# Ledger of designs, part 48: designed miniproteins, single chains

Each design is a single chain, and the fold is of that chain. pLDDT is the mean over its residues in the fold that is shown.

## One batch from the design tools (miniprotein)

Design m1653
Fold by ESMFold2-Fast:
Structure m1653 (fold): chain A 118 residues (1-118)
Amino acid sequence: MVFPKDVQEAASDPQKFQQLVLEAKKQGDKELYGQLLAAFSEKQISKIPALTQKALDSTSDPALQAQIEKAFKELEDKLKEAAKYAKEGDVKKAESLVPKIVGLQLRVVGLETDGVLA
């Protein structure tokens, strides 16, 4: 799916994202709201390779590196699932994945902290 230019720009601009989300909610435009959530999720996915490499470079422990790779892969998979539901217009199901995505984000931060303190 190719997102409209305004949706793509909003995914990289928090102020524009907030403005378009509020407008979509005001108009009851579930399709636009779904596209915005999907584009945002895909933008987060696009950052994962660089974040994964930075985390891997922070440690020489092979066991910790394996845990980092697994945690980022699980995060990517959940972001892809959220993007899929958002594209399908199931914004409630996409939102229901947020606690699990947050938990996975906290896990990768914890693994990076363990690498620094070990």
Scores: mean pLDDT 76

Design m1654
Fold by ESMFold2-Fast:
Structure m1654 (fold): chain A 95 residues (1-95)
Amino acid sequence: GKKEKQEKEIKKLTEDIVQTALDIQKALFLGDPDKLAAVKKAFKEYLKKEYGLSDKEADEILDQIEQAVLDSLTLDDLKKKAEKIAKKVIEKKNK
């Protein structure tokens, strides 16, 4: 049903956000601005292509992911924040 499809999309996007957040954290830890820019650009284009987000919406989601990296003390906290971001994206797509 529609609800099951939405739950699968949320789970997949949550996993993609967590991976992107960890790549951002690594780039920040290594002091690598080129890697940081490349990760952010790749995920922005992914969000636009797969989820139909505008540039502004994709930038807002990237800002939320960066804040989640900075505000999270554990991987579990990061996963919870990533799920909230994923739900927001999927809800906007289905409105």
Scores: mean pLDDT 85

Design m1655
Fold by ESMFold2-Fast:
Structure m1655 (fold): chain A 84 residues (1-84)
Amino acid sequence: DLEEFERLAEEAVEAAKAGDTERVERLLEEMRPLAERLPRERLIELLLRASEEVARAAAEQGLLDPAEAERAIAELRARAEALK
């Protein structure tokens, strides 16, 4: 279910922002069987969105330069579009 995968992805991003690695790992395990049922295009779009949120959160925490985060997001977005 797309909606369930999206909900778990949002929870995983929040857990990552909080530094709760155990919760992130548990949520990723729950998402694995759902990902197998998603169309490739939808999975790519959801993973791209989650990656963008995590990258921006990392930049806010000083783990990543904000300009480099935005460049990485732009490159990832372009590559994702090429895979559709």
Scores: mean pLDDT 73

Design m1656
Fold by ESMFold2-Fast:
Structure m1656 (fold): chain A 75 residues (1-75)
Amino acid sequence: MIGIGEGGDPGAAASRAAQAVVDLGNTPVLVIVETEKGVGIGRGKDAAEAASMFTATALMVGDGAPGRKGIAIGG
């Protein structure tokens, strides 16, 4: 399953992408968000955990860059 989300910051984009996958089923999820400063990656047993782990590290993975499209992959 693939979910896509966009937001004003990388954490918001990651959370929205992960939530799109949750709406399709509760499966292990990889969340990837690209920013102008780099790429952030979070993984968890489900979409919520993956988004939470990414969001917790957003400051280290380009939190000061404009938000980009996030992609979440589940299953």
Scores: mean pLDDT 55

Design m1657
Fold by ESMFold2-Fast:
Structure m1657 (fold): chain A 74 residues (1-74)
Amino acid sequence: EKKEIYELILEAERLSEGDLPKGLEIMIEVASKISGIPKEEIRKVLENPKPGDERVERIKRAIEELKRIYEEAE
């Protein structure tokens, strides 16, 4: 689980040097795996973020957990 997520982060970093759109898609997939929110819902929240939306808070928590996993694997 954590190792799989870390590998996706490394792949996103690698691709962001030459393929930013693909890197973004991988980041969305990782956030989806951590938060349990479907990728399409994450895209909708990013397109129209609303203060107080539970999904926005869950995505932020997923990003913080992503940082923690990255730091643990580093």
Scores: mean pLDDT 64

Design m1658
Fold by ESMFold2-Fast:
Structure m1658 (fold): chain A 72 residues (1-72)
Amino acid sequence: LTEEEEVEVELALGLIRLAIAKKYPDQTTVEELERLLKEFEELREKGKDNPDIVAAAEQGIKELRELIEKLK
């Protein structure tokens, strides 16, 4: 995998983990969601030259922040 392909795969896996956490919030912890948030922030930075990656990561960050706030 190229670096860009790796970022795309990691972002896709992160979005799947976010979707699972949104569906089953009682099966996750704030700490795990905060780690996922940091991963999305790193992926946004790595993929910053690709607007589709940036947009997807920013949407994920927004949804993660909202979910973390609801669970606190």
Scores: mean pLDDT 84

Design m1659
Fold by ESMFold2-Fast:
Structure m1659 (fold): chain A 103 residues (1-103)
Amino acid sequence: AAMEKGILLVGAVFDSSNEESIKEALKYVEEAAKKAKELGKKLLAVLIDKDPNASEEELEKIKKEAEEIAEKLGVEVTVVVKRDENPTSELAVKLAEEAAKKL
């Protein structure tokens, strides 16, 4: 039996009002999932939407698409999508650490 080796933590800020920004965030998750697979780790991806008008349904759709991308690559994944009008790197790190504690 192989021992579980841990979690690859990644964080990105995106703008759901910008279609290209959404595509870049999903591509970032895909690249992170490939890296997690190479390292034999689980993926924890934290995506922060800086659009103040983003709905909970929009955030849920982006989360599901990101999860599907990692699952298609055979990577165990947790995706957290949050809205923050003033995203900081410290907030992204704290969200990733809190999500990792629940895995």
Scores: mean pLDDT 75

Design m1660
Fold by ESMFold2-Fast:
Structure m1660 (fold): chain A 110 residues (1-110)
Amino acid sequence: MLSIEEFREKLRESADSLLEHLETLSEKERLEELLSNTYALFLFSQTLSEEERAALIEVWRELLERVRSKASPESLPIVEKLIEALDALEAGKYEEAEKLLEEAEKMIKE
């Protein structure tokens, strides 16, 4: 089993690989991938220890902030909605986080 620091480092390596992949996609496909991965993180985080959950949320926040910095005006509100969902998840507000993810999905489909 990895230490928490090794776990965080492996998560950052995975996040960097995902960012490279996202840059090869169209804007819509990129938003769909970000939503899908954020939803997967939402579900998976509920099965983790407190330390692992915190590390996962920290690394994913870093990834979303990097995406936000390069986001178009059209994509920016959707990325911000995903960050709000992550904030709700970090606060243990699971129903609020799920609602924010559903709102982001509607914005992508319209």
Scores: mean pLDDT 83

Design m1661
Fold by ESMFold2-Fast:
Structure m1661 (fold): chain A 81 residues (1-81)
Amino acid sequence: VEELKKEIEERLNKELEKILSKIKDPRVATVVRNVAKAYLKELKELAEKVSREEALKALDQVIDVLRSLADWLIQRAEERA
């Protein structure tokens, strides 16, 4: 379980760094980081209750949500200009 939690954290952080590298607005970056931290906590708790396969599927869905959120927030920030 601890190895799975480590794998989830490492994979989420790696993908988060890629997402954050595209964000120019520090406020948008802060929102995405905070959402990612909340999901990481939930994914670590989920890893104790479900199979490795199910936990990794949930991780992939979280990464997709974070990418969509970042893209949406970037568009909203651009409309402000």
Scores: mean pLDDT 80

Design m1662
Fold by ESMFold2-Fast:
Structure m1662 (fold): chain A 74 residues (1-74)
Amino acid sequence: SLEEVLRYAIEHGLPLSVVDVIVERLKPKIGEQEADEIKRKIYSGEITNEQVAEAIRALLEGKEDEAIELLKKF
């Protein structure tokens, strides 16, 4: 399941394949430009794996707005 894939990524550091899933989920709420900027920051290491994991935990808890706020703050 998607939840199992996200949990696996947190544990094993497979962020790149999961980044696209997160970005596509957020695009309808934040727009293409901001979603692409978050993706760029994750790929560049400006947003760390630990920070991505924190946002994924918020998404898994159904706290999508909290996850967006975290990623924008980083």
Scores: mean pLDDT 73

Design m1663
Fold by ESMFold2-Fast:
Structure m1663 (fold): chain A 64 residues (1-64)
Amino acid sequence: GPSAAGGAAAGAYGGGGDAAASRQAELFMKVHGNGEGAREGALAGGLDERAAEGASKASTSAGG
């Protein structure tokens, strides 16, 4: 699918969420070394599955 849709969800997560939560999700992703960690971190932070998936997918796509 298009990165634009995932980017919108990731942008809302970073901008509208919590700076500490977003940083923690990024650190969690680094520790796990993959998008699964980002998804789990986002879910643990209280985001819904759709937002967590979007963030994980967008993060991986942008990182590539």
Scores: mean pLDDT 54

Design m1664
Fold by ESMFold2-Fast:
Structure m1664 (fold): chain A 100 residues (1-100)
Amino acid sequence: SMKEEIREIALKIFKEFEKIAEENLDKLTPEEQELLSKLFFEMVSAAEETVLSTDDKEKFFEELLKKLEEMIKEFEKRNDKVGVEIMRKTKEKVLEAKKE
């Protein structure tokens, strides 16, 4: 079903994010690590709520990409180059998943 497909995509994106974050974790302060985890959790929760309300794969990707862009801007505002890099790499994985 479409909901199962979206769930599988979300899990794949989550695993890619975890890998990217873990590869850069030693470059982040404890505060930045907590912020990254909090914002990522909020992003995933918002995307899941979209799936529950509409069962629309395109809307899922639109919401997820919108939240990722907001996270990139938040890290740019903080002059956090590592946070920006993690989020941009995650966005690339989301865009790759959208094309499949």
Scores: mean pLDDT 76

Design m1665
Fold by ESMFold2-Fast:
Structure m1665 (fold): chain A 99 residues (1-99)
Amino acid sequence: MKEKLEELKKEVESLLDKAIEAVRNGDFETAIENLKKVSELLKEYGFEEEAKIVEDFIQDLERMKELYKDKNPIYLQMLAIAGIESLKKYLLEKIDEEI
């Protein structure tokens, strides 16, 4: 049981790191795909509340993607990275509480 949660933690961390790197490269589509995978994994392991937080963040990221050309793109990238970093900290702490 604990071993499965440790694997979940590693996968979530890896996917979120890939999402951050994608945003740094301006690739919001790849970032969103990695966040969707995080949400799906969380649901499979019973972290339904955490999955909803990820889904809500995906909606915010989709909005930031639409505004990317109309606003300061560097500022929007920084906001997206800060959001994913905060989400990563929150999710990893929640998974650790169940290990």
Scores: mean pLDDT 82

Design m1666
Fold by ESMFold2-Fast:
Structure m1666 (fold): chain A 72 residues (1-72)
Amino acid sequence: DLERKDALAKAWAVADTDGDGYVSEAELTALLNSPELSPGERRYLIAQADADGDGVISAAERAALLAILREF
């Protein structure tokens, strides 16, 4: 879990290029496809953001994902 937290924090910092704590859809897509994330970590992030299981991450779900990552 600590390794996952470190990898997620590092990948998130890369995605949040301007450092404002906001990530665009393109930056979120880049984060999810980052080599810093394992397949399991990628699936975990999608599952946490996509509560309905529809495979789509909306702007609201992106905000929820950011809040979850901050809790790590």
Scores: mean pLDDT 58

Design m1667
Fold by ESMFold2-Fast:
Structure m1667 (fold): chain A 88 residues (1-88)
Amino acid sequence: MEELKEQIRKLAAEVERLIEQAKGEGEKVAEEVAEERLPQLEERLPVMDAAATADEAVKAEVQEEFGRFLIEFLEEIKERLKALLEEQ
């Protein structure tokens, strides 16, 4: 979990820099990815709540799955922003 949190923090910082570099277009890309991923996030929130009262092993697995989901989400934003900046 700690390694996933560090990866998320680093990816978030990279995405933030790319959004600033792409200016208004960067914010639009981030919103588009969020809209595409929002249904998946909504499905995962109830599972996270249920896992909070489960045994520690199940709780750890659900937290890791959610962490990987966030990494995929941030990586997708990063890839789209990099592609956008390369086309400019």
Scores: mean pLDDT 70

Design m1668
Fold by ESMFold2-Fast:
Structure m1668 (fold): chain A 67 residues (1-67)
Amino acid sequence: SMQQRKANLRRSGDLLKQRGDERFQQGDYESASKLYDQASRLYEQSGDLQSSQEAQQQSDYLRQLAE
């Protein structure tokens, strides 16, 4: 089912976001940025455009901090 596939993609995005949050708490901004970027792509594939945009913004922000 397309709905089940979208739900699975969204859950995978949530897990990557969770891992990104953990890396952020550890001060690993480079790893956190990459995980949020991956989460954003999964949210986009799931059709959750709001979560995708929020994760992409977090990724972009942390990429700047890692510089």
Scores: mean pLDDT 89

Design m1669
Fold by ESMFold2-Fast:
Structure m1669 (fold): chain A 65 residues (1-65)
Amino acid sequence: MDKRIGESLINNAESLTESASELFPPEAVERLREIVDRMKAATTQEELWKEMEKFARVLREGFEG
């Protein structure tokens, strides 16, 4: 996996989670933080992609209220 791309994706997810902490319910923010931790632990592109899909789902649920 390209380390720079992986680091960029994780940094963007962390930044988005911090922004969401002002707008989303605490439970949703906690779920996003847990997914970011799993993204950081991912050793393969497939693992990272699966966690990104979960992140997008939680983010969408937060926007839907």
Scores: mean pLDDT 78

Design m1670
Fold by ESMFold2-Fast:
Structure m1670 (fold): chain A 78 residues (1-78)
Amino acid sequence: SIEEEIDRLLAEVEKLIEELKNTSDPQKIMEIVKRIAELFKRIDELLSKIKDPETQARYRARVEELEREVTRIVLEKL
């Protein structure tokens, strides 16, 4: 299902965020951030296919939470 694919992609993002937290190499940080951005783009495309507004809103809220966490981690490494 679309929801199962979104859940899988969100799990991949969460794994990459953990890798990002433990990474000090600037090149690796850039690679991880780029991969996370690509996953967020794919999730956004899938979210547009969800017809239930409440389910879509719940997933969008989770994506926003993860985007804020990525931004915070990156800013702390600057």
Scores: mean pLDDT 88

Design m1671
Fold by ESMFold2-Fast:
Structure m1671 (fold): chain A 65 residues (1-65)
Amino acid sequence: SMERRELAREIGDKLRAIGIGFEEGLRVRKGELSLEEAKERVRERTRDLSKRAQELALETLEKMS
């Protein structure tokens, strides 16, 4: 059904967003990137995702950094 496809997309976007936030957060933790630079990279990498997914990415970045 359409509802299942929409839910799958939503979950996929959220998982992708968390992964992006985690990756960029680890780069900050390793000293490869500043927190400000990582936030800009997260915004760019999640530009095509939902607002909620973008928020999850930034939250994940802040927790990992």
Scores: mean pLDDT 86

Design m1672
Fold by ESMFold2-Fast:
Structure m1672 (fold): chain A 63 residues (1-63)
Amino acid sequence: SKEEKIKSLKETLKWYERELANAQARLADAQKRGDKTSTAELQAYVDRLQKEIEEIKKKIEEL
């Protein structure tokens, strides 16, 4: 059902938001240490997670 799909998407969203918070913390640490390679990799990962979160939010709004 539509309600079941929304619940599933919200659960997935919560997982991605938790991963984003973790990735942002790691990014901040890498930046503080001056680790340019880790900073670039973690920034790309953060950008990816933000994109996936926005896509999930859009799917919830369209249901």
Scores: mean pLDDT 89

Design m1673
Fold by ESMFold2-Fast:
Formats: structure tokens, sequence, C-alpha cells
Structure m1673 (fold): chain A 75 residues (1-75)
């Protein structure tokens, strides 16, 4: 594993954890909390695409981003 791949995996993992927690606590999450989770997920998606992480990982991040965008519109 290259340092770049390791860093990408870490960023993806952290972004996905933030998305999961934000969605779990969606009723208590502020608009700012959702925006922060979305920003980190979009950044992780760009890094994942640049490094060439598996398409399954990329698809999962895209699905997470769509869920956050939908939640943000409902706030």
Amino acid sequence: VSPEEFEAEVEVALARIRVAITLKYKDKATKQDIENALKEAERALEVARRVGLPESTIRQLEEDIEKLKKLLEEK
C-alpha cells in the first residue's frame, strides 16, 4: 500500500463515519452539521477517484452524498 492509497483510505473511512453519524442523528443534526458531512464526503470522493479506489467504494460515497443532499434540502 502506497502512502497515497493509505491516506485516501483514511479520508474515505473518516468521511463515511461522519456521514453515518449525521444520518443516524438526522433529527438533531443542524444544517451546518449536514453541510460539513457533505463537504468531507465530496472531498473523500475526489481523493478516491484520483487514487483509483474500488468502484464499489466510489459508488458508496456517491450514495452517501445523495442522501446528505436530500436531507439538507429538507432542513
Scores: mean pLDDT 86

Design m1674
Fold by ESMFold2-Fast:
Structure m1674 (fold): chain A 70 residues (1-70)
Amino acid sequence: SVEERIEELEKRVKELEANPQLPADTVAAIRDAVEELRRLYEEGADPFRINMALLVAEGGIFAAEKIIEK
């Protein structure tokens, strides 16, 4: 479900926030994307808009995880 996907992304953001190798601005941008996704979902926004926000949040987290892996 979308709720389960958001919960997993929120968990991954917390793991990124604990990593000292990531720039603060990068972590903040990813957190903001996930928070916006949560807001859109709870407000009952259009499914298309929620899916776009999911792609942005998932993509940002994936990119940050790859920076850590280096």
Scores: mean pLDDT 82

Design m1675
Fold by ESMFold2-Fast:
Structure m1675 (fold): chain A 96 residues (1-96)
Amino acid sequence: PATPEPVLSEQELLDLTRELTELLLAQIKAGELSTDTALMLIKSLVAQLRKIHSAKIVIQALDRMQEVIDEHKDELDEDAYEELMSEIKRLKKETE
C-alpha cells in the first residue's frame, strides 16, 4: 500500500503552462506587459515548478512554452520572440 501524494499530472501541468504562456503573449501583444516583465514571470514560474516536479517534467513544460511562442511568432515583434525563445533555451540548459 502506497500513500497517495496529490500532485499535478504531467498533462495538467502542460495544459496550465500552455494557457499561461498564451495569456502572457496576449498581454505583450496588447502592450500591457513588457517583454522583460514576461521573462521575469517565466523565470518565477520555472523556479516554482522545480520545487515540485522532476527536471524531466520541467523541461517538457519549457518545450510546451517554446511551441506556443513559435506558433505566435508571426504575431510577435521579432525582438520579443527572440528574447522569449532565448530565455526558454537558457532555462532548459539550467534545468539539465
Scores: mean pLDDT 77

Design m1676
Fold by ESMFold2-Fast:
Structure m1676 (fold): chain A 54 residues (1-54)
Amino acid sequence: MVPEARIVEREVTDTEEIVRLEGSGTASFAAMFRAIGGTILEETETRAVIRIPV
């Protein structure tokens, strides 16, 4: 299956960004964000919430 996740909500501060993703293949996107230093707050096949330090 081709990943089809989209960013549905984003909150940005001077120290972090919180990103909410929905759609198929969110696990693939979560893995990429983890590789760049992101912290996974919630992850399912169709939804993910990720914290990224800025």
Scores: mean pLDDT 71

Design m1677
Fold by ESMFold2-Fast:
Structure m1677 (fold): chain A 93 residues (1-93)
Amino acid sequence: MSIEELVKESVELLRELAKKEKENGDDTLAEILEKAAKALEELMKKKKYDELLSVAESTKEFLESILPTSKNKELVKEAIEKLDELIEKIKKL
């Protein structure tokens, strides 16, 4: 899978999680996740790989911090795994 494809899949997972968090009444968490998704898309489009790596790592750490209390544990785990694949791929550039 390419970096571009991994960004696309990570963004899709983050937006799905944001939608579910909003449905659960957590508008603040939904907004944080949407902003992360948008940042990944914009940095990929601009090919700013150093900044993309930083945002992917920060987003992964944030998701790991919310995982224990999340109502959407499986989706959070999937997003973490996809971001980890993205991080590894960028580091090999």
Scores: mean pLDDT 88

Design m1678
Fold by ESMFold2-Fast:
Structure m1678 (fold): chain A 107 residues (1-107)
Amino acid sequence: MVEEFKKAVEAGNVKEATRILIELEIRGDFKAVEEIFEILRKEALEGNPAAQKVIENLQLPVGAGAEYAEDEERALEAAVEALAEVLGIPLEEARELLDRLLETDAR
């Protein structure tokens, strides 16, 4: 997964790189997630626009939620919509993915 992530970022495959990171976070593979963030920092410093875009994509669900912070239901829906757009998956899959991420973070 970490090696596949590095190859995806180097190839400019933002969608695949973002998906790999989310799958590792859901799995609770925190060591792999740390290695990925080190790769992202290095690639972004080297001027790789794909690495910068992955960082932006990871912040989009949180940013969208923050925009509607006083409306908890809309904040959650905005986060789901942003995640679906970033990964190019159906809203239902994005909702399930976000639920699993939140469950992993709570443990």
Scores: mean pLDDT 69

Design m1679
Fold by ESMFold2-Fast:
Structure m1679 (fold): chain A 85 residues (1-85)
Amino acid sequence: GLEEVRRLLREIRRKLREIGDDVLAEEVDTLIELLDQLTPRTLKNQVELIRLSISGRLAVKDPEAYQEIQKKLDEIIELLEKLEK
C-alpha cells in the first residue's frame, strides 16, 4: 500500500529539485525516510503541512509546477485515506 505513496513522493521531490526548490525537496525527502515509521493518519497530516508550504512558495512563482505537484499530493492523500481504514 505505501509503495505508491513512496513513488509519488519521489516524483514530487524530483520536480522540486528540477525547479530549484531544494528546501521543499529536503522536506519531502525527510517524509520519504519516515514513511515506514509513521501511521497513515500522521503521514496525511505531514503531507497537508508540506502542501501548505508548497502553496506559499510556488502558487505565484511557478503555477505550472504547482499544479503538477498538487495533483500528485491529492493522489497521495487519497491513497493514505484508503490505508487508514
Scores: mean pLDDT 84

Design m1680
Fold by ESMFold2-Fast:
Structure m1680 (fold): chain A 70 residues (1-70)
Amino acid sequence: MAKKLSAEEFAKEVIDRIKKMAEERGLTKEQVIELLKQAKDGLLSHPNLTDEEKEKVQKIIDEAIKEIEK
């Protein structure tokens, strides 16, 4: 069980970090989407996440990607 951050809160922090980096570096939408996809792959390979937590993280990141692609 996650002790301090839920899988949803953790995914949101990753997204916020990537968005902040994009603003600071002037990244394109395509570069931001690529970073979010890389973050998703990294989180899904994390040994301390349960299958349920991985599914929640995947959904949150996929929704963020769709929002940026609009």
Scores: mean pLDDT 77

Design m1681
Fold by ESMFold2-Fast:
Structure m1681 (fold): chain A 60 residues (1-60)
Amino acid sequence: MEDLVKEIRELASRLSPEQRAAVEAALDTVLSHPNATEEDFQALLEGARDLVAEEEARRA
């Protein structure tokens, strides 16, 4: 989980301030939930990757 959290934060740092805030808020929610699973972190990771890809495509 530590590596997943780190990767999610690294991806969030590459996003616009609005999208970064959304990903950080979602990550904080999952981290504060005692029954959070690795699947919850994987879903966040996939979402962050998709957002980064969309923002990078818009820059091209």
Scores: mean pLDDT 79

Design m1682
Fold by ESMFold2-Fast:
Structure m1682 (fold): chain A 84 residues (1-84)
Amino acid sequence: MKEELLVRIGQLGIQAGRENNSEGIEYAMLAAYYVEQEKFEEAEEYLKKGLEIVGSLAEAPDERAREVARDLATVKKMELEREK
C-alpha cells in the first residue's frame, strides 16, 4: 500500500520533471508528503490531480521511483517548515 503509492508518486514526479511541468511536480511533492504523514486519502487525491495534469507515469524501476518520492517528500517538508 504505502510502497505502491510511493512508486506511483515517484513515477509521476519523474514524468513531470521530464516535461518541466511545475504543477505536476507540486502535486507529486504534496502526495509524497502526505504518504510520510500516513494521510493516504490526501496522498491519493494529490496523486490523481497530478496524473490528470501530467497524463502519464514514467517507466522507472520501483526502487528508483520510491527514492524519488522520498526526496520529493523531504523537499516539501523542508519548504513547509521554513514557512512557519
Scores: mean pLDDT 83

Design m1683
Fold by ESMFold2-Fast:
Structure m1683 (fold): chain A 93 residues (1-93)
Amino acid sequence: MAREVVMLSTSIALLLVAASIPGNPSVVETLKDDPLLRKVAELAAKEGPFSPEVGEATLEYLRALYDAGRGEQLAKDSAITPEELKAELERLA
């Protein structure tokens, strides 16, 4: 169970990192304006992308993004659907 949560958090973190690749200005602007996404990036640089701290911060960001009605933007940029994002958040809660 804990291992599955770590693997899922790592997968979400990788999707978020992929969405933040250079050449997507909408994702760059989102990173600039979103303190939670900034926190994820800083923790990934400091603790490593597979750390539980990055996983927890990523989940916090995804919940905030979904609650703000921005799940569709994340899905478009990371190739994850809003329905899949909601299911993953419910499964981890």
Scores: mean pLDDT 56

Design m1684
Fold by ESMFold2-Fast:
Structure m1684 (fold): chain A 103 residues (1-103)
Amino acid sequence: MKLKFTGDPEVDAGKVGLALKLMREGKSREEALEIANNTEPTQEDVDLAKREASRLVLESVNEESVTFKDVITGETFTVKREPGESIDDLILRAVLEALLELP
């Protein structure tokens, strides 16, 4: 299951922050994503996502994919481009998806 992104960067960051918070509190990934899709995020959720984003470094970008690295664990996360998606839209979506993979 994936988060339903709205195209509003603050709302989308807040959904990611809420999902991370719920997963860290012991919810399954599926439950956390479902709750985040159906709940308006708070400013605290947005702030959490922004803090966690500091762990991610852009490792590579090309026409097919973007790769981020978690500087704490050394793990990498690669997001593939969707049909019709611009590189800028790919990068924004890839940051949000990579944040969801953080422990």
Scores: mean pLDDT 80

Design m1685
Fold by ESMFold2-Fast:
Structure m1685 (fold): chain A 55 residues (1-55)
Amino acid sequence: RPPAVPSDEDIETVARIMLEHPSAREQILAYIRSTEDDPEATVARIEAAIARLEA
């Protein structure tokens, strides 16, 4: 895949997975750190998406 900023759809998908499988959170974060150019920015976006989905 070409290096691109993750879409809101991608962020929402990861947020849903984390909400349904909290035990998988650490593995998902490790995957993000291996695939993302700026993993901390991506994590912040996921946290915002989780808050939005919980609202």
Scores: mean pLDDT 73

Design m1686
Fold by ESMFold2-Fast:
Structure m1686 (fold): chain A 71 residues (1-71)
Amino acid sequence: MEHAEAVLADPAAPEAVKASVRKALEAYKQGNYKMAIQYLQVALSNARAAGDEATAARVEAALREVEEKLK
């Protein structure tokens, strides 16, 4: 998940978003795509609440990558 990793590498991204993204990436590595989607949805909500449109766009891209794995 290159977009999720980009959020974690951004020092300006909110810590609440990064915490949820870390959990999503861990679930993704374990093959638990449903749980990864749930954590990414929490991260997206937090990014939008913070007004961080750049981070929100990266989280949305990560969501699409994980959703594609379920097809």
Scores: mean pLDDT 84

Design m1687
Fold by ESMFold2-Fast:
Structure m1687 (fold): chain A 87 residues (1-87)
Amino acid sequence: SAMASRTGVSGVEKIDPVTKKPTALGFLGTLTNDKKLDVSVAMTSAPEMSDEEIKKAIEEYLASKGITGTIKKVEYIEQSELEEALK
């Protein structure tokens, strides 16, 4: 998939809403030429977090891995769609 290319970002981490630490969260993204991310997020249930809180948590996670960028978009997708996109 074009979104799972060498310039793409992918992972399976879940964010605990109490501790705000990753436990399991499926996501994939493509880093744009302006270093912004377009991210699709797969969750088994909607967390009690706003889109901005989710963006912040993902940005903090990516920064911990040495990846810099601003999230353009967050979409909720099914786990199966994320797994297909990562192929």
Scores: mean pLDDT 53

